# Designs tried in a protein design run: designed miniproteins, single chains, continued (4). Part 38

Each design is a single chain, and the fold is of that chain. pLDDT is the mean over its residues in the fold that is shown.

## One batch from the design tools (miniprotein)

Design m13297
Fold by ESMFold2-Fast:
Structure m13297 (fold): chain A 67 residues (1-67)
Amino acid sequence: PSEEEKERLLKAIKTLKETVPDRVMAQLVARGAKELGLSEEELRELLEEAGLSDKQIEMVLKEYRKL
């Protein structure tokens, strides 16, 4: 994915973690990451950069692995 697409997803993650329940955030972020073609490793790095907790990161990766 492009740098702009990664930045857009990063901003979306930061907004979603504060506005929706963690499970909803995890589903939306996982789908967006899959659509952009992010690897699981790239997604993990982006989630860490967004300031997600280890528990939130694992929730997103679990949803990502289902797709």
Scores: mean pLDDT 86

Design m13298
Fold by ESMFold2-Fast:
Structure m13298 (fold): chain A 76 residues (1-76)
Amino acid sequence: SMKEEGEADIKAALENLEEAEKLLAEGAHPSVVASKLAAAAILITAAEFLLGVDDPKVKEARERYKELLKKFDESL
């Protein structure tokens, strides 16, 4: 179902955000961190279409993405 697909996309987005945060903390090359953030952004956007922008899981993933993106930008 669209709901199951959206929940799977959010799970994948959160996994990419966790990987990006770990890579950033380890001092990985910016291109590697950016690729994980980009993957998370695509998955969150897909989940917004499937679950709606007001879904609590979508909002949580989007906020985590914004926080990590800010931290990444400040590291450059």
Scores: mean pLDDT 89

Design m13299
Fold by ESMFold2-Fast:
Structure m13299 (fold): chain A 61 residues (1-61)
Amino acid sequence: SELEKRLAEIDKALENVRTGRAQAERDLAAGDPGAREYLANMDRIEQTLREEKEKLEAELK
């Protein structure tokens, strides 16, 4: 279904965010000056994607 396709897209985006966040956490520990802002942006994107996923999952039941 279209909802299932959209959920798969969100799951892929969440996987990309998790990978990027893990790298940014390592970069922050290594003293990268850009890592803190990047982590904050990743956290915000992850929250938005999770909210969208929850909304779509409620439609599937």
Scores: mean pLDDT 82

Design m13300
Fold by ESMFold2-Fast:
Structure m13300 (fold): chain A 60 residues (1-60)
Amino acid sequence: MKERIEKLAEELVKAKDGGEMGAVLHRARQEGLSADEILEATRLAAKKLGIPGAVRGAPE
């Protein structure tokens, strides 16, 4: 079910500010994504944006 993680990562990349990122993450949790799936999508989004691997944790 990598497609759900990829879709979430794409939506996070397209978010314009922390409020939009928060709304995307909230919808993912409501749709039943696990914490591991959300974490993986966040790491994938960071890679797509070219952010170095020292991402400290909770996205906003």
Scores: mean pLDDT 71

Design m13301
Fold by ESMFold2-Fast:
Structure m13301 (fold): chain A 107 residues (1-107)
Amino acid sequence: MNEIEVYTLEGELIATVKTVEELKEVSEKIIKEKLPVVLKFKEGTVLSDEFFDALIEEISKLVKEGVIVLLDDEESLIKAIGKEKTEKLLEAYRKAKAERLKKEEEE
């Protein structure tokens, strides 16, 4: 079942996201408000490829827009969403951070 919990740095729940539409709405709010966020996955979460691809796109967009996005540690992510999806997520996250840093150095 597609499910992601979005928290503030203080641990307050902002949203529980289960659809691509909800994911896009939450991402737009986060970008508008420049809210630092923590993304949490429950152990054994089964993400569809469509939802996961949308998640990677939105996380990359948030990071490139200068939003602070915190993910769980790699071991916890592997337990939640599996090794393959964790590796893809972390690769996209690192790439987005590198693009943001490059933009800041060129400005």
Scores: mean pLDDT 81

Design m13302
Fold by ESMFold2-Fast:
Structure m13302 (fold): chain A 95 residues (1-95)
Amino acid sequence: MSNLIRPQQLKEEALEPVRKLLEEAFKEPDPEKQEKLIEEAEKIGKDKVKEITEELEKHGADPSVLVIPKEILEETKRLVEEARERLKKELEAKA
C-alpha cells in the first residue's frame, strides 16, 4: 500500500514529540527545568510545522492541504498554553 499519510496521522506524528516533552515537564519538580521543557516542546512543534509546510509547498500541494500545518501550529500553541497555565496553578497551590 502506498504511504498515503492521512492528515490525522501526520498531525499525531508531528505533535507526539511536543506531547512527550510536555509530559516530562509535568514530572519535573524544578520550575526552571519545567519552563525549559515547555520551550523545547514549542520549538519542536514550530520546527515540524515549518518542515511540513516547506515539503507541501515544494511538491505543489493544494492550498487546502496547507490547513494541516496550520492546525498543527494551533494545537502546539494550545498544548503549550495549557501546560504553562497548569504549572502556574500548581506553583500557586504550593505557595
Scores: mean pLDDT 77

Design m13303
Fold by ESMFold2-Fast:
Structure m13303 (fold): chain A 105 residues (1-105)
Amino acid sequence: IRERQQASLKSKSKAFAELLEEMAKTAEEWAKKFKDSNPEAAKLLEEASRLFREAAEYAKKGDLIKAARLTREGLLKMMEAAELSGDPELREEVRKMALKLKEVG
């Protein structure tokens, strides 16, 4: 049985960073969609996108504690934007993001 621990940690860190980069792009797309109809929700989504990008950089550096803290802050901004917009599709997107993050740990 070969050592699985080192490969698992590298794979988990890379997968987490890739997930955060996807979440940042999703938040930015939603921000553009709301820019004209709900500029306050758009600003929250832009802040969430920035936080997820910063979290991805820390995840790539192996600082998973800092990455997790920034990710939590970004999710809170996404939740506030979903409540302000009242958009059920955005609310569903935030729920899916939270579930994916729970699976990563």
Scores: mean pLDDT 81

Design m13304
Fold by ESMFold2-Fast:
Structure m13304 (fold): chain A 77 residues (1-77)
Amino acid sequence: DKKKKEELLKQLKKKQEELKKLGAEIAALRRARQAGIAAGTLSPAQIAAQNAQLTALQDKATELQLEIRKLEEEIDE
């Protein structure tokens, strides 16, 4: 079923785009956090909250990477 492979390829492309966007968001948040820490404008609670957000985004990126790997494996089968 080539139709199933076409569906998987569409899902793969979508997840690759989502991962790219998440990477940009993580990089932007990291830069903002680093700048805020350096400027002394962030409280410990705010730093902890931003660390939690970064962890959540990184976990989502890891999940997408695993999903991409599974899709690639299924397509290559």
Scores: mean pLDDT 83

Design m13305
Fold by ESMFold2-Fast:
Structure m13305 (fold): chain A 55 residues (1-55)
Amino acid sequence: TRQQQFDQAVQDLVQLSQGNTPPDVINQAVRQAAQQLGIPPSTVSRAVSDRLSQL
């Protein structure tokens, strides 16, 4: 489902953030995921930030 694809993308981006990936690369991956899902990059970015804040 689209929700499952969104959750998976957020999880992958969180994992990249934990792996010492540069912020530029993470931001680019966020925009790419947003394009694939047809949603605003800000929506994806916020979901990633919210999840990282809980770690």
Scores: mean pLDDT 79

Design m13306
Fold by ESMFold2-Fast:
Structure m13306 (fold): chain A 61 residues (1-61)
Amino acid sequence: GPYAEKAKEAAEKAKAALRAGDAEGFGQYSRQAWEYAKKGEEAGDKEAAEKAYEYSHQAGG
């Protein structure tokens, strides 16, 4: 769904920021990816729900 797609785009931007050494951008885009995934979960988007769990685990583990 649209939120899963936005979460994926934000995650790709986070990876690009990480590769470029942009710690601030990595943090900002990682947060956006998680927020979009969570909004998708609340809207009933199963794929976004699974991505929310994955992003949360990556941030905390």
Scores: mean pLDDT 75

Design m13307
Fold by ESMFold2-Fast:
Structure m13307 (fold): chain A 59 residues (1-59)
Amino acid sequence: GMPSAEQAAKMGEAAAKAGAALGVPEAARFGDIGAQHGREGNAEKGWEGARKAGDLLGD
C-alpha cells in the first residue's frame, strides 16, 4: 500500500542522503523532491519521488 505523506517524507529524505553519500545526484534530487511533497501532505507525489530515488540506488 501507499505510505502516508509523513512516511513518504522520511523515505525521500533517507533516499536523498543515501544518493548524496553514494554519488548518485539524480537519486538525491528525486529523494529531496519526494521528501518536500511528503512534508506538504502529498503522499502520492512524495512516494513517487522516494520510489524513483530508491530505484536509482537499488538498481
Scores: mean pLDDT 79

Design m13308
Fold by ESMFold2-Fast:
Structure m13308 (fold): chain A 66 residues (1-66)
Amino acid sequence: SDEELDAAFKKYDTDGDGQIAVSELPGFLADIGKTDVTDEQLNELVAAAVGGKLPREVARELVSKL
């Protein structure tokens, strides 16, 4: 749910810039219940990241398609 996404995002957005590092994506996805994400789907999320970080709105949109 959006509430789960928001809570998990805040957990991994440690500097409060509205983005999470791609290295945190596996933990973030697990926290929101997306444990069946394939390596291909994870790589697509990484490819959407700018400067190695994924913005909140981009994360929300991509997660909604998983």
Scores: mean pLDDT 75

Design m13309
Fold by ESMFold2-Fast:
Structure m13309 (fold): chain A 129 residues (1-129)
Amino acid sequence: SFKEKVEEALEEVDKLVEKALKEIKEAIEKKDIEKVLEVLKRFIDEMMELAVKYPELAVVILNALAGLIVETVLLMVEAKFPPEEIRKIVEEVLDYFLKRVKELLPEYLSLAEELAKEVQSTVDRLLAQ
């Protein structure tokens, strides 16, 4: 049923977010920038696979993906990472996200581009002096 699909998709989103957030926090504590990028790219791949599996929930899944990117930036700001390093990671992560959406969910590309702009705008405001 549709209800079962929603429950299954939300449970899988929660599991992927919790797993990624734990690994991101550990990488940030160790100042391992390369590991943060690796975890975010893997999270994008896993969330994209989930959105393909549950296309009726793709919008919800893509919004959750964008949310974790913003949360990662907040954690990096709190950990005193240089603004230029944060910007570089965000740019690479958003480029990867849009590439994966274009490959797997091209019908959602316009939504993904808007989400990427919202993430970038939020990051720019967080990094402003």
Scores: mean pLDDT 90

Design m13310
Fold by ESMFold2-Fast:
Structure m13310 (fold): chain A 73 residues (1-73)
Amino acid sequence: GDLAIEAALLLSRLSYEQQVRVLREAGLSDEEAEALARFLDTNPNIRDRARLLEETLSEEQLRRVIEVARRLL
């Protein structure tokens, strides 16, 4: 959806360490955040990244990712 695409675009502009921080602030555990950020780094296509985020995160968590990522940019 549109939220997952926006989250994927914002995360793609952040370092690995910043992506992990954003995902943790969205409510993921340290292990889950690191695993997802690593998975995103191996997927250069924004649509594939958005699909992974949509499969892993709730709508509320996607909104939180967008909020936190915008503050870091």
Scores: mean pLDDT 85

Design m13311
Fold by ESMFold2-Fast:
Structure m13311 (fold): chain A 78 residues (1-78)
Amino acid sequence: AAPHEVLSVEAEVREEGGRWTLVTTATVRNTVTGETYTVTVEVELPEAPAPGETITVPVPVPTPDGSTLVLEVEVTVP
């Protein structure tokens, strides 16, 4: 288990040229060092979400120690 604590997650669905992406900005704290860092991850959606739909997407967040933290990010499409 990675020694990391998720402090905040912000997610937005974007469309560009017929491609849909989930843009996730996560603020993560290393529980051993106390260091906090912010990372932005883009995940391409396999299909266009419907307005008002709630989707859950696994988002791989790289950590400074070389491990990956997978977040299940839930977002409601406006």
Scores: mean pLDDT 77

Design m13312
Fold by ESMFold2-Fast:
Structure m13312 (fold): chain A 100 residues (1-100)
Amino acid sequence: MKLQKVELSEEQRERLRREFELVLEALEPILAKQSPENQAIVRELLEFARRQIEEGSGHQADVAYSAVLGMALELQLHPDMSAEELRAMKEKMIAQIEAV
């Protein structure tokens, strides 16, 4: 089966990369206040999302970027989130990215 992948333009991928770096910069002081376990969970999601932005389809890259924004917002609003809640959120976000 010949599926034509939707490729991001160089300009679109560069823009997503820059926006992703801004989110990482904003997230870093929030993440630094988390437990080592929570930091590891978030970094796993960030590494997965970075791969999708660099190597994924256009839709996968967009969904991955949105997932990281959602995680950053949740950690800002709920800085004392449990490791169990954070793992569940990571699993849902990865599944959503993989589903597209």
Scores: mean pLDDT 77

Design m13313
Fold by ESMFold2-Fast:
Order: C-alpha cells, then sequence, then structure tokens
Structure m13313 (fold): chain A 76 residues (1-76)
C-alpha cells in the first residue's frame, strides 16, 4: 500500500539521519538523505502521500539538526 511505502522510506530516512548525526555530518548528509527519500515517495505514490512523507522526514531532519547544533553550541 502507499502507506507502507511512506512508512518504509520514513524509517530509512530515520536511520540515515541518525548515521549522519553520529558522523557529525547532519548538514551535508542529512539534507541529501531527506531529499532522496521524499523523492522516492514522490515517484512511487501520490501527491498527498508525498506531502505527508515530506512533513514526517522534515520533522526528523529538524530534530537531527537541532541535536547537532545543540552539541556544537555546548562544545564552543
Amino acid sequence: SEKEIVDKYVEEARRDLEAAYQAGKVREDGSLAATRYVGKVAKETTFEQTVEASRRIGELMREALARYEADKAAAA
């Protein structure tokens, strides 16, 4: 189903964003991962599912970036 495709790519984005955070590359690798998985949803599902995937993956990206920026600020 389209929901299963969205859930799959959101979970893959979560894993890639966690890996980017652990590597200290959220700004570089995180944005690429988010764009990649939203693009996959857009190719395989509807506009409505793409909007939902963009929202969910964008939230994951925001959280990863916030963790990265907080760590950077604390180290300064």
Scores: mean pLDDT 85

Design m13314
Fold by ESMFold2-Fast:
Structure m13314 (fold): chain A 70 residues (1-70)
Amino acid sequence: GAMDKELALQAALLLALKKGAEIERETGAEVLSVSVEQISEDELRLIVETTLGRHEEILSVSELLAQLRA
């Protein structure tokens, strides 16, 4: 449903922000930007750009929703 899609997108953004904070803590790099892109109906791309480089992950909408329902 529309609400599930919004929930998955917001969860992915929160994970992206968490990843950025982890990179800053572990490396001392500065986070320049954090974004989430929808690639397909079941795939989101998490992007964290830092002074040391770009980090990308592919997340499943279905897996995110399963974790949120647990």
Scores: mean pLDDT 84

Design m13315
Fold by ESMFold2-Fast:
Parts: sequence; C-alpha cells; structure tokens
Structure m13315 (fold): chain A 101 residues (1-101)
Amino acid sequence: MSSKEGEGEVEVDGKKHKLSLKANLNDDNELKVEAKAEPEEKVSYYKFKLYKNGELIKEEITKSGSATFKGLKPGEKYKVIVTANFKDGSSGKVEVELEGP
C-alpha cells in the first residue's frame, strides 16, 4: 500500500479551517480517497476529481467525504483534487499526486 496526504485552508464564517485529503492505493489497484473539512456540519458536499496524466477521467460527488476509484494502471501519473463546498457558498480545494500501483 502507498498513501499520500495534502492539506489546505478554507475560510468559513470568517474563520480559517483545515481541509485535508488522504489518498490510499491498495493491492487491488483501487484508490481510496478521504477528505475532511471543518466544521463538518457546514459542509454541503465534497467533489472529487481524478486526473490521469493531466486528463480528467472521473468525478464523484459525496456528502460523506469518501470515494473509491477502481482500475488504476501501473506507471500512470494520477492527481486527485477534492473541493469542499460549504452551505454558506464558500469552498476550498486540496490536491495530491501519486503513481499507479
């Protein structure tokens, strides 16, 4: 297994909050991504975008902050971008880059 983490800041209700992204590649060539933004109760949804060699290949929208991408190819360059969208209309982004299994 390999893992990659990213952190950023988002401003909600005039306060700076942390947005984090964890990406874990498993032995089944699946990429499990987990995002956490604070305060969680003010998050409307998370949008995950998966890029392969600079090309957008998948998009997932969740309220839970987790998604799984399947069928990653060995040696390919991947990027995951998460956008946390808040109920007040604010948003923040974090990205991580990793190589396929």
Scores: mean pLDDT 76

Design m13316
Fold by ESMFold2-Fast:
Structure m13316 (fold): chain A 101 residues (1-101)
Amino acid sequence: MEETKRLAEAILEQEQRRIASLSDSELRELAESNKRIAEETGDARSYMDAGQAYFALGKYEEAAEYYERAAELAAEQGRTELEKLARKEVEKAKEKLKKAE
């Protein structure tokens, strides 16, 4: 694949590792902030960000709800790739719930 895509993937992986290193308190603040922004803006991407923060907290039920809302809004907003990504994240969160930790 292209150098730009590889660089973006490396940056995303590094950011995910950084988020994973945040304290539970910091993650809760991030989740609450992203939830507020999503509810204020109604933007599919903002709901996606909120879902990601809840997922990082291990709150998979809430993460799934925000990802489902992101998928619905992405479909309404014509954001096909974001809709697909959100639906994949919903399934990932549901798999975590099935395993009960």
Scores: mean pLDDT 74

Design m13317
Fold by ESMFold2-Fast:
Structure m13317 (fold): chain A 90 residues (1-90)
Amino acid sequence: SDETIKLLLEIGEILLKLENDPSTDFEKAFEEIKKIVEKLLQLYPELDKKAIEEKLEEVKKLIEEKADRSKILEEMKKVATVIMDSLDKL
């Protein structure tokens, strides 16, 4: 749907900004991605909420541990991959 494409593009835009702008706050970006995930789960209750939440928890731990920027970005990209894979299985 157009709404699904829009939400996926918003995640992509956040990830691109994190990659290109080293001043971008990971905690704020993470909260925005979580809000988009909540909207996607409302549109598709059949998505694997547990798998998505487990991946989000991994990202949260890396942010709290002050891990390397590249490691946090790679884990955030994996959240997008899990969402896309879950949508493809519907």
Scores: mean pLDDT 84

Design m13318
Fold by ESMFold2-Fast:
Structure m13318 (fold): chain A 75 residues (1-75)
Amino acid sequence: MSVEEVVGLALRAIGHILDGDYEGALRDAEELFRAGERDLALRIAEQVLAAAEKDGAPQSVIDRARALIAEIKAA
């Protein structure tokens, strides 16, 4: 993934978080993780978890965020 692609994906993830689209933001974090951008993917996933918990998002979203954080930390 190019620097421009990483920046674009990170901005997309931030936009999804601001929109309350936590599923979209987690998908963007998963793409960053697969691209080798582990620290950035972890930061985004942790921000999604915090925002989702504060916003009372569905438990499925919270569980998915926790699972992704655990996967990234184990890598």
Scores: mean pLDDT 86

Design m13319
Fold by ESMFold2-Fast:
Structure m13319 (fold): chain A 70 residues (1-70)
Amino acid sequence: SSSKITRSLRIRGPRAAEVGREIAKAGYALAVIVAPLDQEAVASLDGDEEKVKGAIEIAEKAGLEYELFE
């Protein structure tokens, strides 16, 4: 048994779609879903601690609000 499950990182703020795509480009996200008006994105992460950490770092560097859920 493993707690390694797909996690989602929700990103809110201006250019959230761009930041979500940067996370995917870095190889941390399997998919990115973008809300209308580019104010929110959800990045589906592969449950790896390093991928989650890298995705959060990209969001933090962009100055956006984020929440991690499983």
Scores: mean pLDDT 75

Design m13320
Fold by ESMFold2-Fast:
Structure m13320 (fold): chain A 74 residues (1-74)
Amino acid sequence: MVDAEAVVEALRRHADQPAGEALAAVGEELGVRGGEAAAQGIVAAGAEVTEETPGARLAEWVEAAREAVEAALA
């Protein structure tokens, strides 16, 4: 079962990778639902993702917007 903690942990495993690669890895590890939840967390955090944004930043934003991630997974 995919939860917000699993999404954050998957992004942290890819912390040194570019945002696109980190998000692709989350989708591969947790499936479409996990990838969509990560994307909703980033949007809810008001974050603008660039090609140079590292996975560590995505993990921070998803953790800050945990309620939106949990809602996307419900």
Scores: mean pLDDT 79

Design m13321
Fold by ESMFold2-Fast:
Structure m13321 (fold): chain A 76 residues (1-76)
Amino acid sequence: KKTIEISGMSSYDETLRAAEIAREVVEELGIKDYEIKTVGSGSVTVTVPEEKAEEVLKRLNEALRPLGLGARIVSS
């Protein structure tokens, strides 16, 4: 499995919005084995199967771009 981190959030409401977008992305891709966590007030982690991580990363960056946020794969 791979973990993707979303960062750049400046408020708890923005962090909740980022987590919501992440959930929409993984559900839209038909991924059932996922975990989304908020880490502190400024980070969201999305854990998905390794074979899905690249597609999830691409879709997340597309969805997050209008908000000025970004996603990256972190070593797990």
Scores: mean pLDDT 80

Design m13322
Fold by ESMFold2-Fast:
Structure m13322 (fold): chain A 74 residues (1-74)
Amino acid sequence: SMEELKQHADKLIKEVLEEAKKEEDPQKRELLVGSTEGLLRMLASSVSKVNPKEGEEFLKYAEERMKKLEKEVK
């Protein structure tokens, strides 16, 4: 379901934030955040192939959450 997808995305982002907070190298933190954004965009693309409206909803949700993660890591 869409709710389960959002929960999985939230869990992934939380885990990435925890790892980023432990990482003292700014370049490695930026790579970690960027890789996570790429994975979420690929997942949104896959969802969109099955249901375009749900894919767009998930992409928007993921982008908003990633924007918050980026601000917290910088």
Scores: mean pLDDT 82

Design m13323
Fold by ESMFold2-Fast:
Structure m13323 (fold): chain A 80 residues (1-80)
Amino acid sequence: VVFSPDLSEEIKEALKELLKTGENGKIPLEKAVELIRKFFKDHPELVELIIEELKELAENGKVPVEKLSYLLAIAEKILK
């Protein structure tokens, strides 16, 4: 699985932990949502936007971690 190079180490480590319980580089959508709410809890509009994008990317209730990592990297850039 390829993570965005601009992604923070904290989020990257969280994604690596979730991948240990995932399959084929994908994690459950509910776990992805929990991670986003944890790291971006003070930015509810951004959280809502990311969750809607994840719903579009989800297949059988799972999200590709590579695509999730790029969305999260963009979110972090917006907040800087």
Scores: mean pLDDT 78

Design m13324
Fold by ESMFold2-Fast:
Structure m13324 (fold): chain A 105 residues (1-105)
Amino acid sequence: SMDKVRAEIAADAKRLVPGFAKKLESSSSLSPGELSAALLIAGFADKEAPESSLTSGKVYKAIGDYEYSLGNNDDAIAYYKKAAEIAEKVDPELAKEAEEKAKEA
């Protein structure tokens, strides 16, 4: 069922999230596979508990940085705004940084 697939994706995201977020904090460079993983983690965060939202906010910000590095400014702005939205209630400093990047892009 789709619910079983979603649960498996959620479990994979939870397993990958801590190491992946830490890697992205030091680099905006993503391979196509890492971008696919980041989008899965970010998509999971859209629907999950507040305890995952800080890491997911960092992931969306890193995706924004990656898109900006490719010249995809509109996509970068969208991901920065999403990062700010997620971070607003759990990391106000990250939310402010993401909002500032959206205005600069």
Scores: mean pLDDT 68

Design m13325
Fold by ESMFold2-Fast:
Structure m13325 (fold): chain A 79 residues (1-79)
Amino acid sequence: MEKSREELERELIKNGKNVPDELLEQMARDAAKEFGLSDEEIEKVIEEVKKNRDKLDPETAGAHITEIVLKVKEEEKKK
């Protein structure tokens, strides 16, 4: 189940507005791993992405997920 962030973004666009939670979760995991987050931080990113799934537009989902990844990374760095 190793897909690049770009592949997952293409699948989001391809599937339109009806994106499965599993695909969104995979995209979040891929992005978090790319930014060097720990397993615990990856789970936090997934939770934040799921919390904001209704705000995720297929055209902006990748950027929004990256924003969540960076936010989680900075919050953990401060603790």
Scores: mean pLDDT 69

Design m13326
Fold by ESMFold2-Fast:
Structure m13326 (fold): chain A 62 residues (1-62)
Amino acid sequence: SIEDKVKKILEELGYKVKEIFKISEDTYLVITEDGRGLRVVIDRENNEFYIIEDGKIIKRKV
């Protein structure tokens, strides 16, 4: 699933994922074990993720 891919990429980037919530068609809210909230926006057309972390945007391919 897309949620499994999101979790895997975040864990590969060093995030400890606690919970993932789908908040829209292409947007997920991720809560880390460290209590951080991340937004993940999926570009399905290009198989890319945008990770939005409090004022910073990180782009990754799937």
Scores: mean pLDDT 81

Design m13327
Fold by ESMFold2-Fast:
Structure m13327 (fold): chain A 70 residues (1-70)
Amino acid sequence: SVEERIREIAKRMKELIKKSDLPEEVKEQLIELVEEQEEKMLELARKDPEWAEEQAKSAEEWLEELEKEL
C-alpha cells in the first residue's frame, strides 16, 4: 500500500541520517522533520492516494540513487 511505502521511505531517510557524519544535534533535528513529514504524508495518502503514490515514487527513486552513492 502507499502508506507502507511512505513509512518505508521515512525509515530509509532516518537510517541515512543516522549513518551520516553530521553533528548529533543536526541528526535529531532532521529525524524530527522526517517524522513530521511522514505524519503529513500519511494524512494526505488517506485523502488523495493517487497523488501520494506519485510522491512516493519520486522519493523512492531519489533515495535509491542517494543510497548507491553513499
Scores: mean pLDDT 83

Design m13328
Fold by ESMFold2-Fast:
Structure m13328 (fold): chain A 76 residues (1-76)
Amino acid sequence: DTKEDIEKTVNYLIETLLTEDLESQALAYGALKVIEEKYDFSDKLTPEQKERLARAEKYVSELREKAQKNIDKLKQ
């Protein structure tokens, strides 16, 4: 059951990652990173899914940097 639930969740998150919505891609990326610690799905990813995962990672990194700059401005 637990493994099947993880596989269904991974499939849902990968499908979400294939959308054009950057916010949905960022959320899917975050959830997939948590699952990756317990379930290796790397061999199940297509090249397109791997590219979108890398894009989501870059977007999340940029959001974190932007948030930090905004926090720093509030302290000024």
Scores: mean pLDDT 71

Design m13329
Fold by ESMFold2-Fast:
Parts: C-alpha cells; sequence; structure tokens
Structure m13329 (fold): chain A 73 residues (1-73)
C-alpha cells in the first residue's frame, strides 16, 4: 500500500526514502519516474484522488513528499 510504503521508506533515511517515495508515486500513478518529477504537488494529489485515495491520505502523503524533497532553488 502506498502510504505504508512511504512510511517504511522514511525510516531508511533521507536519500533512500526520497527515491522510494518517487518510485512509489510513479508506480501508483502509472507514469515514468521523470514524469513524477515534472508533476506539481496539485497534479499528483489530483491523480491520487482518481485512484481512490482519500483527501486525508493525500494530505499526509504530500506532507511526507515535501519533507523528503527539498524546495527547488
Amino acid sequence: MLKELIREAAKEGEKTAKGLVEEALARALGVPLEEVRKLSPQEIADKLLELGYSLDEIDELMALVVDLTPPSP
């Protein structure tokens, strides 16, 4: 399950967790990893909603994504 996978990835450390989160999102969304990196947080959230994730789950996942991904300079 995506939420459980992201939670587990976070325990492994920042770099590994980031990579696993991006891979998990790519698999869940059915897009290549490079496409995930091009998507805005809003676009990712919208696609997760289409896959049947709740707003609460998406908010929690997006918080983890932001925590693991540094802001773009």
Scores: mean pLDDT 65

Design m13330
Fold by ESMFold2-Fast:
Structure m13330 (fold): chain A 61 residues (1-61)
Amino acid sequence: DKEEVIKKAREIAREIVEKYGMDLTPGEIAEIVGRELEKEGYEVKVTKIDDNTAILEGKKK
């Protein structure tokens, strides 16, 4: 459900920051998180509002 998608997205975001460093904006992280969630079997849409805010819509496939 939505809460599970958000938790998974946060886990992936942490892994991305650890792997690629701290030079990514939150918006760039959100795009990479969306892609990684799709690999994990989630259907995800990420919409960037600004550098610090993104909307994530997702469900399990």
Scores: mean pLDDT 70

Design m13331
Fold by ESMFold2-Fast:
Structure m13331 (fold): chain A 80 residues (1-80)
Amino acid sequence: SAAEKAKGLAEVYAGSAEGMAEIARGVGKAIGDLEGVVKETYEKSKKAAEKAKKALEEGLKEGDPEKAAERAKKAMEEGG
C-alpha cells in the first residue's frame, strides 16, 4: 500500500529506525484513516473531500500528520 511504502521510505531516509518508525506508523495510520473516509464519502461530498485532502497535505508538510488528519476528518464531517 502507499502508506506502507511511505513508512519504508521514511525509515531509509532517516537512517534512524526508532524515531522514524514511530513517525512513519503515525503517518501511515493517519493516511489510511483519512483515505478511507475520503473514499467512502467522496461521491456525496466531493468539495469537502478536496478540502480535507488539502488540509492533510498541508499538515504533512508541517510535520504533524495526526493533527492534519484530524483537521481533514473534521472538514469532511462538517459537510460539503
Scores: mean pLDDT 62

